# Designed miniproteins, single chains, continued (5): the designs that were tried, part 19

Each design is a single chain, and the fold is of that chain. pLDDT is the mean over its residues in the fold that is shown.

## One batch from the design tools (miniprotein)

Design m16628
Fold by ESMFold2-Fast:
Structure m16628 (fold): chain A 98 residues (1-98)
Amino acid sequence: EEEIAKEYAEKIRATGESFAAAVRNVGDVLAEASPKGDEIRAVADEQVERIRALAEKYANYILENKPSKEEAEKIYQDVVDEAERIGREAVERMRALM
C-alpha cells in the first residue's frame, strides 16, 4: 500500500499549499485596503504556517503508517475540512482588522 500512502500524502500537501496560497492572496488584497496592512499580513503568514504544519503532520502520518485506502481518504477529507476551517478563521480575523 506504498502507492496509496504516497498518493494521499501528495494530495494532502497539494491541498495544504492551495489553501495556504488562497489565505495569502486574500491577506494581500485586504492589506492593500487597510491602514493595518502589516497586521493583516502577519495574520495571513501565521495561518499559512498553521495550514502547512497541518498538511505536513498528516502527510507524514500516512507515509509512516500506510493506512488502508478508506482510512487514507478519511484522513485526507478531515485535513481538507480543517484547512478550510483555518482559512475561514483567517479571513474573519483579517477582516476584523479592517
Scores: mean pLDDT 89

Design m16629
Fold by ESMFold2-Fast:
Structure m16629 (fold): chain A 78 residues (1-78)
Amino acid sequence: AAEAEIAAMSALIEGVINTIKKQNPELDEKELEEEKEKLIKKAREGTEAKKDKLPKLSAAGQAQWALEVAEYERNLAE
């Protein structure tokens, strides 16, 4: 369960990063990879502890994530 959730979260983060990269192709791959690793590590630690001590994304932040994920999913499906 925990590993499956981490995998799902990692896929979500990958989708967001890929969408950002597509919209900003001039961005350095190294910078994108660093942000990706940071988010994955953070998500893993949160899931492992089963308690998020860090502020959760606001409703607006969650909506932004959902939009970016939906955009990425559309690009993959099409």
Scores: mean pLDDT 55

Design m16630
Fold by ESMFold2-Fast:
Structure m16630 (fold): chain A 106 residues (1-106)
Amino acid sequence: AAEYAKKAAEYAKKAAKYANKGGGLEGAKGGSAGAIGAAGGLAGAEIAEKKGDKKLAAKSAQSAADGAKSAAEGAKKSGGKEEYEKAEKYAKKAEEYAKKAEEEAK
């Protein structure tokens, strides 16, 4: 679970990077949300790993996935087609790892 949360945070960070590359205010807003989600997801994953808390790992992965989704939305609104396609791809990967963390937390 913690390893999947770390992967979700990694993909949220990548989605944030492409939202920022899309430019403008919307790209910057998406990039900020993605970066916050990635940071929170990673921090939560590390705490969950130390405590063996699978539920915290799943929540941390979901925080990262939510941030990645916001980054993809910002990239889409920025008008950068390539940046949106990259951010969307990474947001979907973050969601996939969040689901895997949730399954292990059952």
Scores: mean pLDDT 84

Design m16631
Fold by ESMFold2-Fast:
Structure m16631 (fold): chain A 63 residues (1-63)
Amino acid sequence: MVKPVLSDEQIVELALHIAGLSSVEELAKLSDAERRRLARLVAGLLGIPESTVLRALRKAIEA
């Protein structure tokens, strides 16, 4: 990709803010269905694919 977009870190930070969560550890406590719902909300707000948001959230949880 030639055009830079939001980083995975920025996507995660925005998702936490939208969900009213204080940390990635709280994000990890969400069910897969809840994380998918959050990813869809963030993707809609940012105009990016839901899969991109889900990938960013998973990377943050795994770290």
Scores: mean pLDDT 77

Design m16632
Fold by ESMFold2-Fast:
Structure m16632 (fold): chain A 78 residues (1-78)
Amino acid sequence: MDIYLVKVRVDKKYAEENLKAIREAAEQLGGEVVSVDEGEDYTDIYVKVPSEEAANELAERARKLPGVLDVKVIKVPA
Protein backbone atom coordinates (compact mmCIF):
# COMPACT_ATOMS: atom_id res chain seq x y z
CA MET A 1 0.00 0.00 0.00
CA ASP A 2 1.37 3.41 -0.98
CA ILE A 3 2.18 5.92 1.76
CA TYR A 4 1.73 9.66 1.27
CA LEU A 5 3.46 12.58 2.96
CA VAL A 6 1.79 15.97 3.24
CA LYS A 7 4.28 18.80 3.73
CA VAL A 8 2.69 21.93 5.22
CA ARG A 9 4.80 25.10 5.34
CA VAL A 10 3.50 27.58 7.90
CA ASP A 11 4.53 31.06 8.96
CA LYS A 12 6.58 30.69 12.19
CA LYS A 13 4.12 32.97 14.05
CA TYR A 14 1.32 30.43 13.46
CA ALA A 15 3.42 27.27 13.84
CA GLU A 16 2.17 26.24 17.32
CA GLU A 17 -1.54 26.75 16.48
CA ASN A 18 -1.25 25.07 13.07
CA LEU A 19 0.78 22.13 14.42
CA LYS A 20 -2.02 21.39 16.91
CA ALA A 21 -4.73 21.65 14.20
CA ILE A 22 -2.71 19.52 11.74
CA ARG A 23 -2.05 16.83 14.38
CA GLU A 24 -5.79 16.61 15.13
CA ALA A 25 -6.68 16.43 11.40
CA ALA A 26 -3.97 13.80 10.77
CA GLU A 27 -5.27 11.61 13.63
CA GLN A 28 -8.84 11.80 12.21
CA LEU A 29 -7.51 10.65 8.80
CA GLY A 30 -5.47 7.71 10.20
CA GLY A 31 -2.18 9.56 9.85
CA GLU A 32 0.46 11.10 12.10
CA VAL A 33 2.92 14.00 12.21
CA VAL A 34 6.34 12.44 11.54
CA SER A 35 8.60 15.50 11.43
CA VAL A 36 8.63 19.23 12.26
CA ASP A 37 11.48 21.22 10.73
CA GLU A 38 11.96 24.83 11.88
CA GLY A 39 13.38 27.38 9.43
CA GLU A 40 14.13 31.07 10.00
CA ASP A 41 10.68 32.43 8.99
CA TYR A 42 8.70 29.19 8.61
CA THR A 43 8.03 25.73 10.03
CA ASP A 44 7.62 22.67 7.79
CA ILE A 45 5.24 20.02 9.16
CA TYR A 46 5.36 16.55 7.60
CA VAL A 47 2.35 14.26 7.99
CA LYS A 48 2.25 10.59 6.98
CA VAL A 49 -1.16 9.36 5.76
CA PRO A 50 -2.30 5.93 4.48
CA SER A 51 -3.98 7.00 1.19
CA GLU A 52 -4.12 9.59 -1.58
CA GLU A 53 -7.66 10.52 -0.47
CA ALA A 54 -6.44 11.18 3.10
CA ALA A 55 -3.51 13.23 1.74
CA ASN A 56 -5.82 15.41 -0.40
CA GLU A 57 -8.29 15.91 2.48
CA LEU A 58 -5.46 16.91 4.87
CA ALA A 59 -4.00 19.27 2.24
CA GLU A 60 -7.40 20.99 1.77
CA ARG A 61 -7.87 21.36 5.54
CA ALA A 62 -4.33 22.72 5.96
CA ARG A 63 -4.79 25.32 3.18
CA LYS A 64 -7.72 26.81 5.15
CA LEU A 65 -5.56 27.50 8.24
CA PRO A 66 -4.20 31.04 8.81
CA GLY A 67 -0.49 31.47 8.06
CA VAL A 68 -0.17 28.43 5.78
CA LEU A 69 2.31 29.34 3.02
CA ASP A 70 2.46 26.10 0.98
CA VAL A 71 1.06 22.55 0.98
CA LYS A 72 2.59 19.66 -1.00
CA VAL A 73 1.45 16.05 -1.36
CA ILE A 74 4.35 13.60 -1.83
CA LYS A 75 3.93 9.94 -2.80
CA VAL A 76 6.42 7.72 -0.94
CA PRO A 77 7.54 4.58 -2.80
CA ALA A 78 6.98 1.28 -0.99
Scores: mean pLDDT 84

Design m16633
Fold by ESMFold2-Fast:
Structure m16633 (fold): chain A 80 residues (1-80)
Amino acid sequence: ADAAAAESAAVLRETAKRISTLTDPQEKEALARQAADEVTAILQRALGSDAPLEELLASLPPESQRRVLEAIAEVARAYA
């Protein structure tokens, strides 16, 4: 779980950095969507589940969940 949470957070942080350099709202949305899909796949593989992202996040240990949610917040801030 910790390794998957760290990998997910890294993907999200790199996505946030990339979004912050873009000016096109459609390109920003496409990158955010791709990151969400990639994180979902990482967590599904790590947890052995096909559940949606929201349920996967809720099933993580508190520290792992916090790490991923903080990275998601970074993407949201880069988007705004």
Scores: mean pLDDT 81

Design m16634
Fold by ESMFold2-Fast:
Structure m16634 (fold): chain A 55 residues (1-55)
Amino acid sequence: SMDDQRQKIEDDYQSRVSTLVDQYQRHLQQGDSQGVQQTLQQIQDVVDEHNRQLG
């Protein structure tokens, strides 16, 4: 159903964002500016994809 599909999209989104935020915080703690920039871009890509899926 549409509700099941939306729930899956939200669950996948929350899982991906949570993982990337954890990676972002680790890079910040390590002073890894390249890793920080890379994970920030990946977070933006995930947000953009989520917005595209929802319309």
Scores: mean pLDDT 85

Design m16635
Fold by ESMFold2-Fast:
Structure m16635 (fold): chain A 62 residues (1-62)
Amino acid sequence: SDEEHAAFVLELRRLKQERGLSNREIAERAGVSQSTVSALERGAIRASPETRERILAAARSA
């Protein structure tokens, strides 16, 4: 949903800011492309709940 996506983007941006992480670093750890992470942040694409969880877990563990 739009609400779930907005919450995902907010949390991802918070983690990036707090931990000094780039989209490239998160993408490499999550096993997705950097362009996918960037597109998700822009709202150009949507991800499954499983992919969102994987991206957030990667950001938290970096």
Scores: mean pLDDT 85

Design m16636
Fold by ESMFold2-Fast:
Structure m16636 (fold): chain A 65 residues (1-65)
Amino acid sequence: MKEIEEKAKEFVELILEAEKRLEEARRRGDEIEEGVARVHLASTKTSMERDPEVKEKAEKILEEL
């Protein structure tokens, strides 16, 4: 349970970093950086989905933000 929470927090951090990068790229009109950020975000979410318990915990943390 604690291990799942730690992994969920790591994925939340990665998602927030990717979202911030995407927002900054969109604000600058940098289409290449926007594309890279979108791929990174999608890859992180796919990795998180490999463990349903980690995914559920990460989604709850993101909803509480």
Scores: mean pLDDT 80

Design m16637
Fold by ESMFold2-Fast:
Structure m16637 (fold): chain A 75 residues (1-75)
Amino acid sequence: SAAAAERAAVLARLAELEAALLAEVAALPESDTAAKRELLKRALAEALYLVFGVDARDLSEEELRALLAELAAQQ
């Protein structure tokens, strides 16, 4: 079905995002918490776009947390 194909495509893109995130985190100094936070924020925004179709990529960390809380409350 089209829905199953779409789900498979999203899961494949999420797997690519996870692999890229792990590689980027491994490349950062352990002490660089600000860079790690920014990387995680960007990965979360991209994952939200892929899963929910919500464009959060330009949001701040605080705005992303607020959006995530709102989405969680709707479940």
Scores: mean pLDDT 75

Design m16638
Fold by ESMFold2-Fast:
Structure m16638 (fold): chain A 80 residues (1-80)
Amino acid sequence: MAEKMEKAREEAKYLLELLEEQVKKAAKVLSLDEIKAKVLEMIDDFVENLKKTLDLTDEQAEELRKELTAEAEAIIEKIY
């Protein structure tokens, strides 16, 4: 159980790095609201894919989604 969450969090770190780069580039052409909406959609898709790939429980997937959402909001706020 814990090892699956560790793998999910490692994959999440790569996503957050990609999100930071994408938000920096998108901030030049998209509004803050548009960036935030797209980031939340990417997080939802990412968590659902990891849930299928790593066979995460619903509780693990929701925990990861909340963690990623909080970190992504911090990245957006930092770049804004």
Scores: mean pLDDT 79

Design m16639
Fold by ESMFold2-Fast:
Structure m16639 (fold): chain A 97 residues (1-97)
Amino acid sequence: MEEAIEEMKKYLIEEMKFSEEQADKIVELVMKIYEERSKKSGVDDEELYKEILKKTKEEIKELQEKLKLNADEIVEILELLLEIPEVGVDAVDEKWK
C-alpha cells in the first residue's frame, strides 16, 4: 500500500507535473474509493487498490491529452466524479424505497 501510494505521488509530480498538494489530493481520493469498495468486496485488498490506481492514472492521462486540462482542472473534475456517484445512489434508494 505505502509503496503504491509513493509511486502514484511520484508519477503525478514527475510525469504529470502536478504539485505535491495536488498529488496528495488525488491520492486521498483514491484511498477514499478503495476504502468504500473494500467494505463491499471480498477481493484481495492489494489487487483492488492497484486496479483503482491504474484506472485513475489512465483517466488523468486522457483528460490531460484529449481535453488539454491543467492539473487544477483535473483535480476538480476527479473530486466531482467521486461525489456524484454517492449522491446518485442515495437519491435512487430514496425514490425506490
Scores: mean pLDDT 64

Design m16640
Fold by ESMFold2-Fast:
Structure m16640 (fold): chain A 77 residues (1-77)
Amino acid sequence: PETPEDFASRLELALRALGLLDEKKIKQVVTAVQLLGLDREALQKLTPEELVERVSPLGDFALEHAEVVLKAAQSLQ
């Protein structure tokens, strides 16, 4: 099974490849995934609204950012 840390590393690379989020948002998302213990499957099952709710306590995070993150997660297989 993939660890949240291994998944966070893969997600970071995918987000950087998309080029749709700035460095601050990428680090915020990677930190949130690690702290929340989310793997690829868990993240892919979240709605954009649910992801905003989980990440927003760690800093400014909007629905548009959540959609980019979920798109990146769905590209990982």
Scores: mean pLDDT 79

Design m16641
Fold by ESMFold2-Fast:
Structure m16641 (fold): chain A 93 residues (1-93)
Amino acid sequence: SAEELAEKVRELLRSSNLTLEQLKKLYQAAKNVARRHGIEVPPEPLTKDGLLDAIADILKKASPEQQKEILEAIVKTAEELGLKDLAEGIRAL
């Protein structure tokens, strides 16, 4: 389900020991895809937990096709940040 996928992504992000700045970049990648599809995104959260919640919320609001595009954007951004294990973990979902 959309909720199960969102929670799996949230847990992968939480377990990856990301800095606030890295998590902001992953959130921005998800937000940019969400906005292109007309998904309403709240103001950018200031905390790691807030960013994790926002990414999960975006995925829960997205259709299966939109979820796939959002995850592809997150994977690309994770690769650009050198987060190989995270990128592989998301691809395996």
Scores: mean pLDDT 88

Design m16642
Fold by ESMFold2-Fast:
Structure m16642 (fold): chain A 100 residues (1-100)
Amino acid sequence: MEKEKREVALFSVRVAMLLLANAVELDLQGKTELAQKIRDAIVEFIRKVDEAKDPVEMLKALIEGLEKILQIAREANDQETVQLAEDYLKEAKERLEKIK
């Protein structure tokens, strides 16, 4: 219960930090609009995770945010962000399946 909330919160923060690091790299490559869209999506899903009442709602908020980032990355044809979003989506969905 409490442990699961903490684990999901820490996972969500880790995912956010790694995606923010990727956004910094995109800015350095001159992909400023893509980087900003990713940052906006990260801010939104972290807000929803913080507002969530239980680990299931937290993971659903994270999954929604990752699906949004995946869509943004696909539209921009940015394969590195696509791969990161797909990998984190897989892990988030696996975590959701374990919380029965």
Scores: mean pLDDT 87

Design m16643
Fold by ESMFold2-Fast:
Structure m16643 (fold): chain A 64 residues (1-64)
Amino acid sequence: MSLEEKVNNLLKILPTLPESARIPFAIKFLEELPEEQREKALELLESSDLPESIKNALREHLKK
């Protein structure tokens, strides 16, 4: 599965989850990606219509 397909699947799954589960699930998604793909995945997610709270959590997690 391509990175774009993985991100699209995440975007389809997140709205089906309880609000309390969305950020942990998205963080887990980034952790399961190879390090070199994480920044690209974040760019794709930031270009999406996800809530800013999720985008902020992902940026914070990626920032070491």
Scores: mean pLDDT 79

Design m16644
Fold by ESMFold2-Fast:
Structure m16644 (fold): chain A 61 residues (1-61)
Amino acid sequence: SRMEELVEKLLRLEERRLAALGITMSEEERQKMREGIRKAIEENPETVEEIVEALEPSLEA
């Protein structure tokens, strides 16, 4: 479930970033984002993982 973990992690990071800006995603938007993230991970898993690791410190409060 490494892919599932990355999907949820990326979704949560984006949701937190948007919340800090006063923006809330709808459930439909969450599903679209989740699907897009999953597809990106499937096609470029190593690249996505590197990006997440690099960006995580910047996205944390």
Scores: mean pLDDT 71

Design m16645
Fold by ESMFold2-Fast:
Structure m16645 (fold): chain A 101 residues (1-101)
Amino acid sequence: SHTIQTIQQTGQQLADQLRSLGLDDAAQQIEQLTQQAVQALQNGDTQTAAQLILQLGDLAGEELSRYYEEQGDYQKATTTYAGMKILGIGLALDAENPEWS
């Protein structure tokens, strides 16, 4: 499935980004949420997958924005948080409506 592949790739990219910043625990949580979302999609549970994807986006946004705030980059913190929420919503909509992807 293209949707499954996109979620796997996005989750891995976010986990790699978090690890590059020393946020190893957050990276592991992103990988776990990604695997759970993929499993839910494979089982046809699109609602659970969408909820897990939203959690993934929220977690990535919170951790990255906190990191940039600690670096004093408040603009990047704000834009990254908003971007991760938008990404999570988009992927969740694709998971619930694969025909729109």
Scores: mean pLDDT 87

Design m16646
Fold by ESMFold2-Fast:
Formats: C-alpha cells, structure tokens, sequence
Structure m16646 (fold): chain A 73 residues (1-73)
C-alpha cells in the first residue's frame, strides 16, 4: 500500500473508534485527524481531492465512500 493509503486507513480506523455509530464524517474532522497523524498539508489536500472525486458535497463524506476509495487505490 502507498503511504497515503496507509494514512487514510489510520484516519478511518480512528474515526470508527471515536464515533462507532457514525456513518459519515466531516472534511474538517478528516483534516484535523490527518494533521494529528503528521500528514503534510500537501498530503491532506491530496486526500481531500480524492474524497471529493467520489462524494459530491462540500462538508461531509460517508465511510463507505472512503472505503471504496481505498479499495481503488
């Protein structure tokens, strides 16, 4: 797996741990966790671009969309 894929999986697992009943997550929360995990601003921008390519919307994305994205990378 690429480093970006590994970091995305870490973000997703942390989100599931913090909010086990959630089915969606805000882009701002993804940014916050990515920064906490030590991703660069370029890596965070890359992740946001990938997410926005699969989920039309400004502020939130479903966990299933993120999981499908990781499957395609």
Amino acid sequence: LSELQKKMKEILERLKKEEPNATTVSLSKIRELARELGLSEEEIAGIETLILSVEPGKTSVSFSSIEELLKKL
Scores: mean pLDDT 72

Design m16647
Fold by ESMFold2-Fast:
Structure m16647 (fold): chain A 89 residues (1-89)
Amino acid sequence: MLMEEATRAALEAYREALEKYKDSPTATAVAIGRGMAAAINVMEEAARKRLEEEGRVLSPKEQGRLQIEAAIEGLRAFGEALRRLEAEE
């Protein structure tokens, strides 16, 4: 499921950034940014591959709409990742 893939990517990026910058007071902020970007990138890549497989050519306006929709879905996946992190002990 694409949502699970994006959530997993966000969790991996978050944990890697947190470990890499663990001695920094900004480690959590960097980890949040990396996780968010990873989730959005998964959604954008999936949408792009689907369009390429369908042979579709998008107008600039449709391209912008696709970017916004990918960002919304990526942010949803990132929210799920944050919820899982809160549940961990």
Scores: mean pLDDT 81

Design m16648
Fold by ESMFold2-Fast:
Structure m16648 (fold): chain A 82 residues (1-82)
Amino acid sequence: APSPEEFELDVELALIEIELAVGKMAYERAQTPQELEEARKHFEEIAKRAEDLASRARDAGYTDIANQAEEVAKEAKELAEK
């Protein structure tokens, strides 16, 4: 079984991945420049949270979680720049 710390980081990763999916749906549904800007800001927040998670996971030695969080952060950053 994973440690309590590993489990908590895994849950945080899953929640950030869900938020990224919801953000993508909001971006696709956006009809106004304001809605697009709000979606981009949301992606910036997701990227920062994913980067924080990646750092914490890497420091704790959970390389797989860190790598997945870094991939989420990269995708969110790319979406924020569109």
Scores: mean pLDDT 86

Design m16649
Fold by ESMFold2-Fast:
Structure m16649 (fold): chain A 83 residues (1-83)
Amino acid sequence: DPVEEAIATFEKVGKKDLVELAREHPELARARNSLGEPILLIAAYLTGSDVDAVLAFARELLAKGEVTEEEINELRKKYNPPA
């Protein structure tokens, strides 16, 4: 499962700072699963406990051109839906 692979990668590197993870591992920011979805953003949504930190990470990926605003919103609905 590409989502589980993303989580495993995230756990291997650590979950403490999502923004720093994206800076330390820019190759992972470009990685996409078999559905064409950005793996690090999915991992951040599934493991993130702070919405502002997850959104800051998503905005950093957007600034790099790795994701679109539509992907940020659609993946949030799919993997980290609002309570």
Scores: mean pLDDT 64

Design m16650
Fold by ESMFold2-Fast:
Parts: sequence; C-alpha cells; structure tokens
Structure m16650 (fold): chain A 64 residues (1-64)
Amino acid sequence: AATTVETRPIAGTDGEVTITKDANGNVLKTTVTGPDGTVRVYDGKDAAKAAGAVLREWSLSVDP
C-alpha cells in the first residue's frame, strides 16, 4: 500500500530521475527525464531494470 517516490536531478542538466518503490523497496516505476526534455517511463519488471541502469549512470551519455 505504501509507496516511496525518490527524485534526483541529473548533474549538469535539467534532467531528472524519479523512482517509485513499494513498501519492501521493490521498484514499481521509473521515470527518466532527459536533458532535452524527453520523458521515458518504465513499468513493472522493466521498471526495476531501468532503475538499475539509470541509478548506475546519473549522467546519461551514449554515442557510438
């Protein structure tokens, strides 16, 4: 029933990461707002995977 919402800014940008967890700390939803304002939402099992990737890299930078 109880959920915890954690929001953290992405350093050097206007981006943000918002992670929603249940009472046991399981990730239910992950919302990532990129530097260009693009919003990506991950739900269910995908939320946990996305949260792990985003929490590892607060500075989202990928280019071949």
Scores: mean pLDDT 67

Design m16651
Fold by ESMFold2-Fast:
Structure m16651 (fold): chain A 94 residues (1-94)
Amino acid sequence: MSSEEALALLKKVLEENPDDLVKQAAALIMAAIELVDDPELATRLIEEAAKVLEELMKKEPELKEEVENSLRMLGELARDIGADDLAERLYKLA
């Protein structure tokens, strides 16, 4: 998938699901994985996904384990693309 196609799909999910933090987080995570070859863009998508996951954990504490697992996965992805400071922040949140 091209970067433009991945971003268009992300935008559609965010616009169609403004109150669904689970769908928003999943879409941002999938976009970050798809766009890993663009480390600056992937880093921004990881940061946005982390913000949504933090809000999700506050609103739906029953999803804490799933959120923590997602934050750890994003931390590993951040480290793989060289965003070490972001990876450390994500590991501390999980």
Scores: mean pLDDT 83

Design m16652
Fold by ESMFold2-Fast:
Structure m16652 (fold): chain A 75 residues (1-75)
Amino acid sequence: SMAEQEALDRANARGDEGLARYNQLLAQIAQQDPSLPEELKQRVLAGDPAARQQVHDHELSRGHDVFAQRIAAQI
């Protein structure tokens, strides 16, 4: 979505610190999402980049506005 792409673009613009913050927020969002399997949530917490991409794509597919609101509320 545009809102998710904007959040990722802002994180990239802030460099490593911004990406670390985005990944932290993504992990928090994953933990709060009851539709995600527990194994995937644990892999995201461990910093697995493939798991982080799966969660990002899943949230994107499930509702752009909800994902964007959750990111905005935690920033």
Scores: mean pLDDT 69

Design m16653
Fold by ESMFold2-Fast:
Parts: sequence; C-alpha cells; structure tokens
Structure m16653 (fold): chain A 56 residues (1-56)
Amino acid sequence: SKGEEILKLIKQGKVDEALELAKKYGLTESQFLNALFVRSIYGDSAGIKLLDSYIS
C-alpha cells in the first residue's frame, strides 16, 4: 500500500523523503506526523492503516 511505501522510507531513516511522498499522495504534514505518533505507540500496522485511511 502507499502507507507501506511511506513507512519503508521512515525505516531507512529517510524521513524528509517519506514526508515528500506523503504530500504527493495528498497528506498534510499534520496527518503524516499523527501517523508516526500512532506507529510509535501501536506499531507499524496501526501507522500504515492510518496513513492509508488519509489517502483517497
């Protein structure tokens, strides 16, 4: 999924590239940061699901 692509960049330490990809997919910076927060508390799958829920 697009959320999985974003998370892969984050896991590679490419946070700026992950944010730019998220913006290309129509996410706001706030939505991106919220998904990173959710991932840090509830794990990778929760973060991916939230990212994908923002992507139309």
Scores: mean pLDDT 86

Design m16654
Fold by ESMFold2-Fast:
Formats: structure tokens, sequence, C-alpha cells
Structure m16654 (fold): chain A 73 residues (1-73)
């Protein structure tokens, strides 16, 4: 039903926002690590990879939300 699809889409948008915030926090952590230890490039790269993973999940949930909204229309 139309309302159920909209509610599910809103839930996926909320989840996408959470993952985006996690990605942003991880990128900030990577910047902070480099500030304390400029030689920590390898550790920073691992944190950036984690951020990229969270950003990918955020984008996937945004796509799912948009698909549900289109079905509701």
Amino acid sequence: KKQELIELANKYKELADVYQRMADAARKAAETMLEYDPSAEEAVEKVRQLADRYEKLANEYKTLADELINKAK
C-alpha cells in the first residue's frame, strides 16, 4: 500500500543518514590521526576504507528509498 511504501522509504532514508554520519565521523578520525602522527598514512588509509564502505551503504539505502517512493507515486 502507498503509505506503507512511504514509511519504509523514510526508514531507509534514516538509515542512509546514519551511515553517512558514520562515514563523515570516520573521515574526521582519519584527519585527526594525521594531525597527531603525520606518518600514520597506513592506519589512516584503513579508516578511509571504512568510511568509503559506510558511504556506499548510505548510497544503497538512498537508492532503495527512492525506488519505494517511485512505486508509491
Scores: mean pLDDT 85

Design m16655
Fold by ESMFold2-Fast:
Structure m16655 (fold): chain A 89 residues (1-89)
Amino acid sequence: ELEKVKEEMEKIIEEYYERGIISEKLKEKMLEIAEYLVEVQKRLPEISPEEIISIFNTAVILGLSIEGLIKMLEYDGKEKLAEELRKLA
């Protein structure tokens, strides 16, 4: 369910922000990545919400840019995810 995936990603951002682990600037970048991942989930419904959320959590922890996330997904063999994300960026 797309709304629940978005809510979980926003919760991850808020938890890291409250703990002082991420800056306000990084929070804005992570919100942008969350929007792209919601659109990817819509286009690739065969990928579980849990997998999308796990990918997002890794992106937040590592402070990845959208290009960095795409490269990580390509290296992990998640070619379909990387391709759809690249089309959106």
Scores: mean pLDDT 82

Design m16656
Fold by ESMFold2-Fast:
Formats: structure tokens, C-alpha cells, sequence
Structure m16656 (fold): chain A 62 residues (1-62)
């Protein structure tokens, strides 16, 4: 999924790719994806990859 690709990009330190994958996930899933995607983006920027992975699961289930 795009959310999983965002986590993988963040693990590699590619924050620009992580942001692009997050945007794609929101476009694909619609409004229900916005809150978990925003939380995931904050976790990625904070370096909290465990939280980012939890939010990616919520985003994929939206």
C-alpha cells in the first residue's frame, strides 16, 4: 500500500518520498484517511516509526 511505502521511505530517511506516498494514500482512500494520514506524517517527522506503522495500518483499513 502507499501507507506502507511511506513507512519504508521514512525508514530509509527519504522524507520527501514518504510525504508523496502519504499524499497518494489520502487521494486513494478519501476523507476518512485524512486524520490517520496527518497523525502518520507527524510521527514520521518526529522519527517515531513505530507510531507511523500503527497509523499506516489505520490508514489502510480506512
Amino acid sequence: SDAEKAVEAARKGDLEAAERHLVRAVIEKGEAAVPPAQAMGRAIRAGDLEAAERYARLLDEA
Scores: mean pLDDT 81

Design m16657
Fold by ESMFold2-Fast:
Structure m16657 (fold): chain A 100 residues (1-100)
Amino acid sequence: MEEAWREARLQIAPVILKKYGEKIGAEEWSLEELRERLLKAKEEYEKLDPKDPIVDMMRKEIEEGLAAAEEAEKEGNLTLARAELYSTLYGIEVLKEMAK
């Protein structure tokens, strides 16, 4: 499952970058800027009650997204790394709206 998903992501990474970049207003952001934004989001959610299922989902989403981006960077696939960070950041914004 994970390998098939990773292969599919390689094919659609440019589409993810465009679509999610537009939704979060970050089409021009660098890999470093995306990582910094996710780390700031992590600091914010850590102030919330960890018993809240949405807070737990935010934590898992950030941890998994950062790990997936690091894997892609180690494999030399910077496009996939950016796509992983874009999709994670968008997912966090959706979870924040659900928590309101």
Scores: mean pLDDT 68

Design m16658
Fold by ESMFold2-Fast:
Structure m16658 (fold): chain A 89 residues (1-89)
Amino acid sequence: SEKREEAAKKLKEFNEEMEKEGKEFVEELEKIENEEERKKKESLFNLEMSLKSGELSLEILEELGLITEEIKKGYKAAVEGLEKLKKEL
């Protein structure tokens, strides 16, 4: 199925992007001498990665026709909650 091949491509591209961003983040994190600032940046990065993962999952499920309205609402609420927490950090 074209949709399954597109989903597989998106997952591969996401994994490659996350590996690159993860490596760059570790290098930036090592430059921070202040432990509290380091922890804050790590928390922000983890929230950002969670938001990206949730968005990709929602997109793939919607394209494959596997998402129910209830699941879609649940994912949107979780993403909005994480975005709010990200702004408070």
Scores: mean pLDDT 78

Design m16659
Fold by ESMFold2-Fast:
Structure m16659 (fold): chain A 64 residues (1-64)
Amino acid sequence: STSITSLETQLNTAVAEGASKLDLEVLLGLADIGLGVERATNGSVESIAAWENLANRLENAIST
């Protein structure tokens, strides 16, 4: 969805610009909410996978 693309763009910009871990944690919270909604509303396999990928990328960025 458009919201997934927007958050992925924000993650790429945040990593490139050296954003704080707190900023990344806020993005992760938004990604987790989006993933939860997709799962609760029986979203497509593609949409669920996209949200899972975004959450994993954010977790990796925070953990580094």
Scores: mean pLDDT 80

Design m16660
Fold by ESMFold2-Fast:
Structure m16660 (fold): chain A 113 residues (1-113)
Amino acid sequence: SEKEKKEILKKIYDILLNFLDEVRQLLTEAAKGDPELRELAERVMKRLSEAIEKTLKLLQEGKYDEALKVFREAVDEVIAELESAGLTDLAEQVRKLYEKTFKEIEKLVEELK
């Protein structure tokens, strides 16, 4: 039903926003006292936030596989940028958060199909 779909979409929305907040906290702590890392953190968070907005729009449009792809590719780019900056431990923490988050949203997305 439309009501059940809205409830599932709300759960996915909350999960993705929680992921964004957890990544923000990790980047903010890592960037303390380092202006260059702070600028990197701001660029990464802007890109990730925009990708999550696109993911949510695609989910609302019923484009479930495209939505999951957009989210995955955005996180892969974030991890690659952190690794390129020498922030390997931070990149691994983001990867672990992503794997947990993706598993949760993938299960909910299957309920929308």
Scores: mean pLDDT 88

Design m16661
Fold by ESMFold2-Fast:
Structure m16661 (fold): chain A 67 residues (1-67)
Amino acid sequence: SKTQELNHRLGEEVHRAMQQIQTPEQRRQVARVVHETTRKMNKAKSLEEQEKIVEETIRRLRQIAQS
């Protein structure tokens, strides 16, 4: 399903971020983003909302990895 594809993509991006981060602070930031994303995904009413949540999460994960 589309939701399974989005969850798979999210998992891959989280894994990539975890491989790139070097500090405990970055690890805490990734954990926070994952927690917030899980809450938002559970409240999302449509696939379009889920896609936007995933895209924003990926953007945030990349920013953390670059800091």
Scores: mean pLDDT 85

Design m16662
Fold by ESMFold2-Fast:
Structure m16662 (fold): chain A 66 residues (1-66)
Amino acid sequence: SSMEEKKQAFIDGAVDAMKQLKTALENGLVSEQELEDMKNRIVDYAKEKYGEEVAKEVQKEMDKVL
């Protein structure tokens, strides 16, 4: 369904954002706290817009690439 596609696109986009932030962290462009804050904001947004299941999945997928 279009909603399932939107949920997956959100998760994929969050993972890509975390990969970019990890590279920025390794290059000294952001702090570990800034990365953690962004991760938390993404999880909170997912919970509000898509619910607990998507929030758990995005958390899990972001943690795999960090």
Scores: mean pLDDT 88

Design m16663
Fold by ESMFold2-Fast:
Structure m16663 (fold): chain A 55 residues (1-55)
Amino acid sequence: MTPDQVQQVVDTLLDQGLANSQDQAYQIVQQGVSGEDPQAAATLARIGYQLNFPS
């Protein structure tokens, strides 16, 4: 992900109430990208689809 794409995902997580803080939103992005949390990965895939990001 580019830094701009990360920021868009963070903003979307906060806007949709999926994260309670910017730090938590960044943590969700990191866990989803690393594959450490399957639910975080699924959330990132859904948001990426909404934002037209390549998989």
Scores: mean pLDDT 77

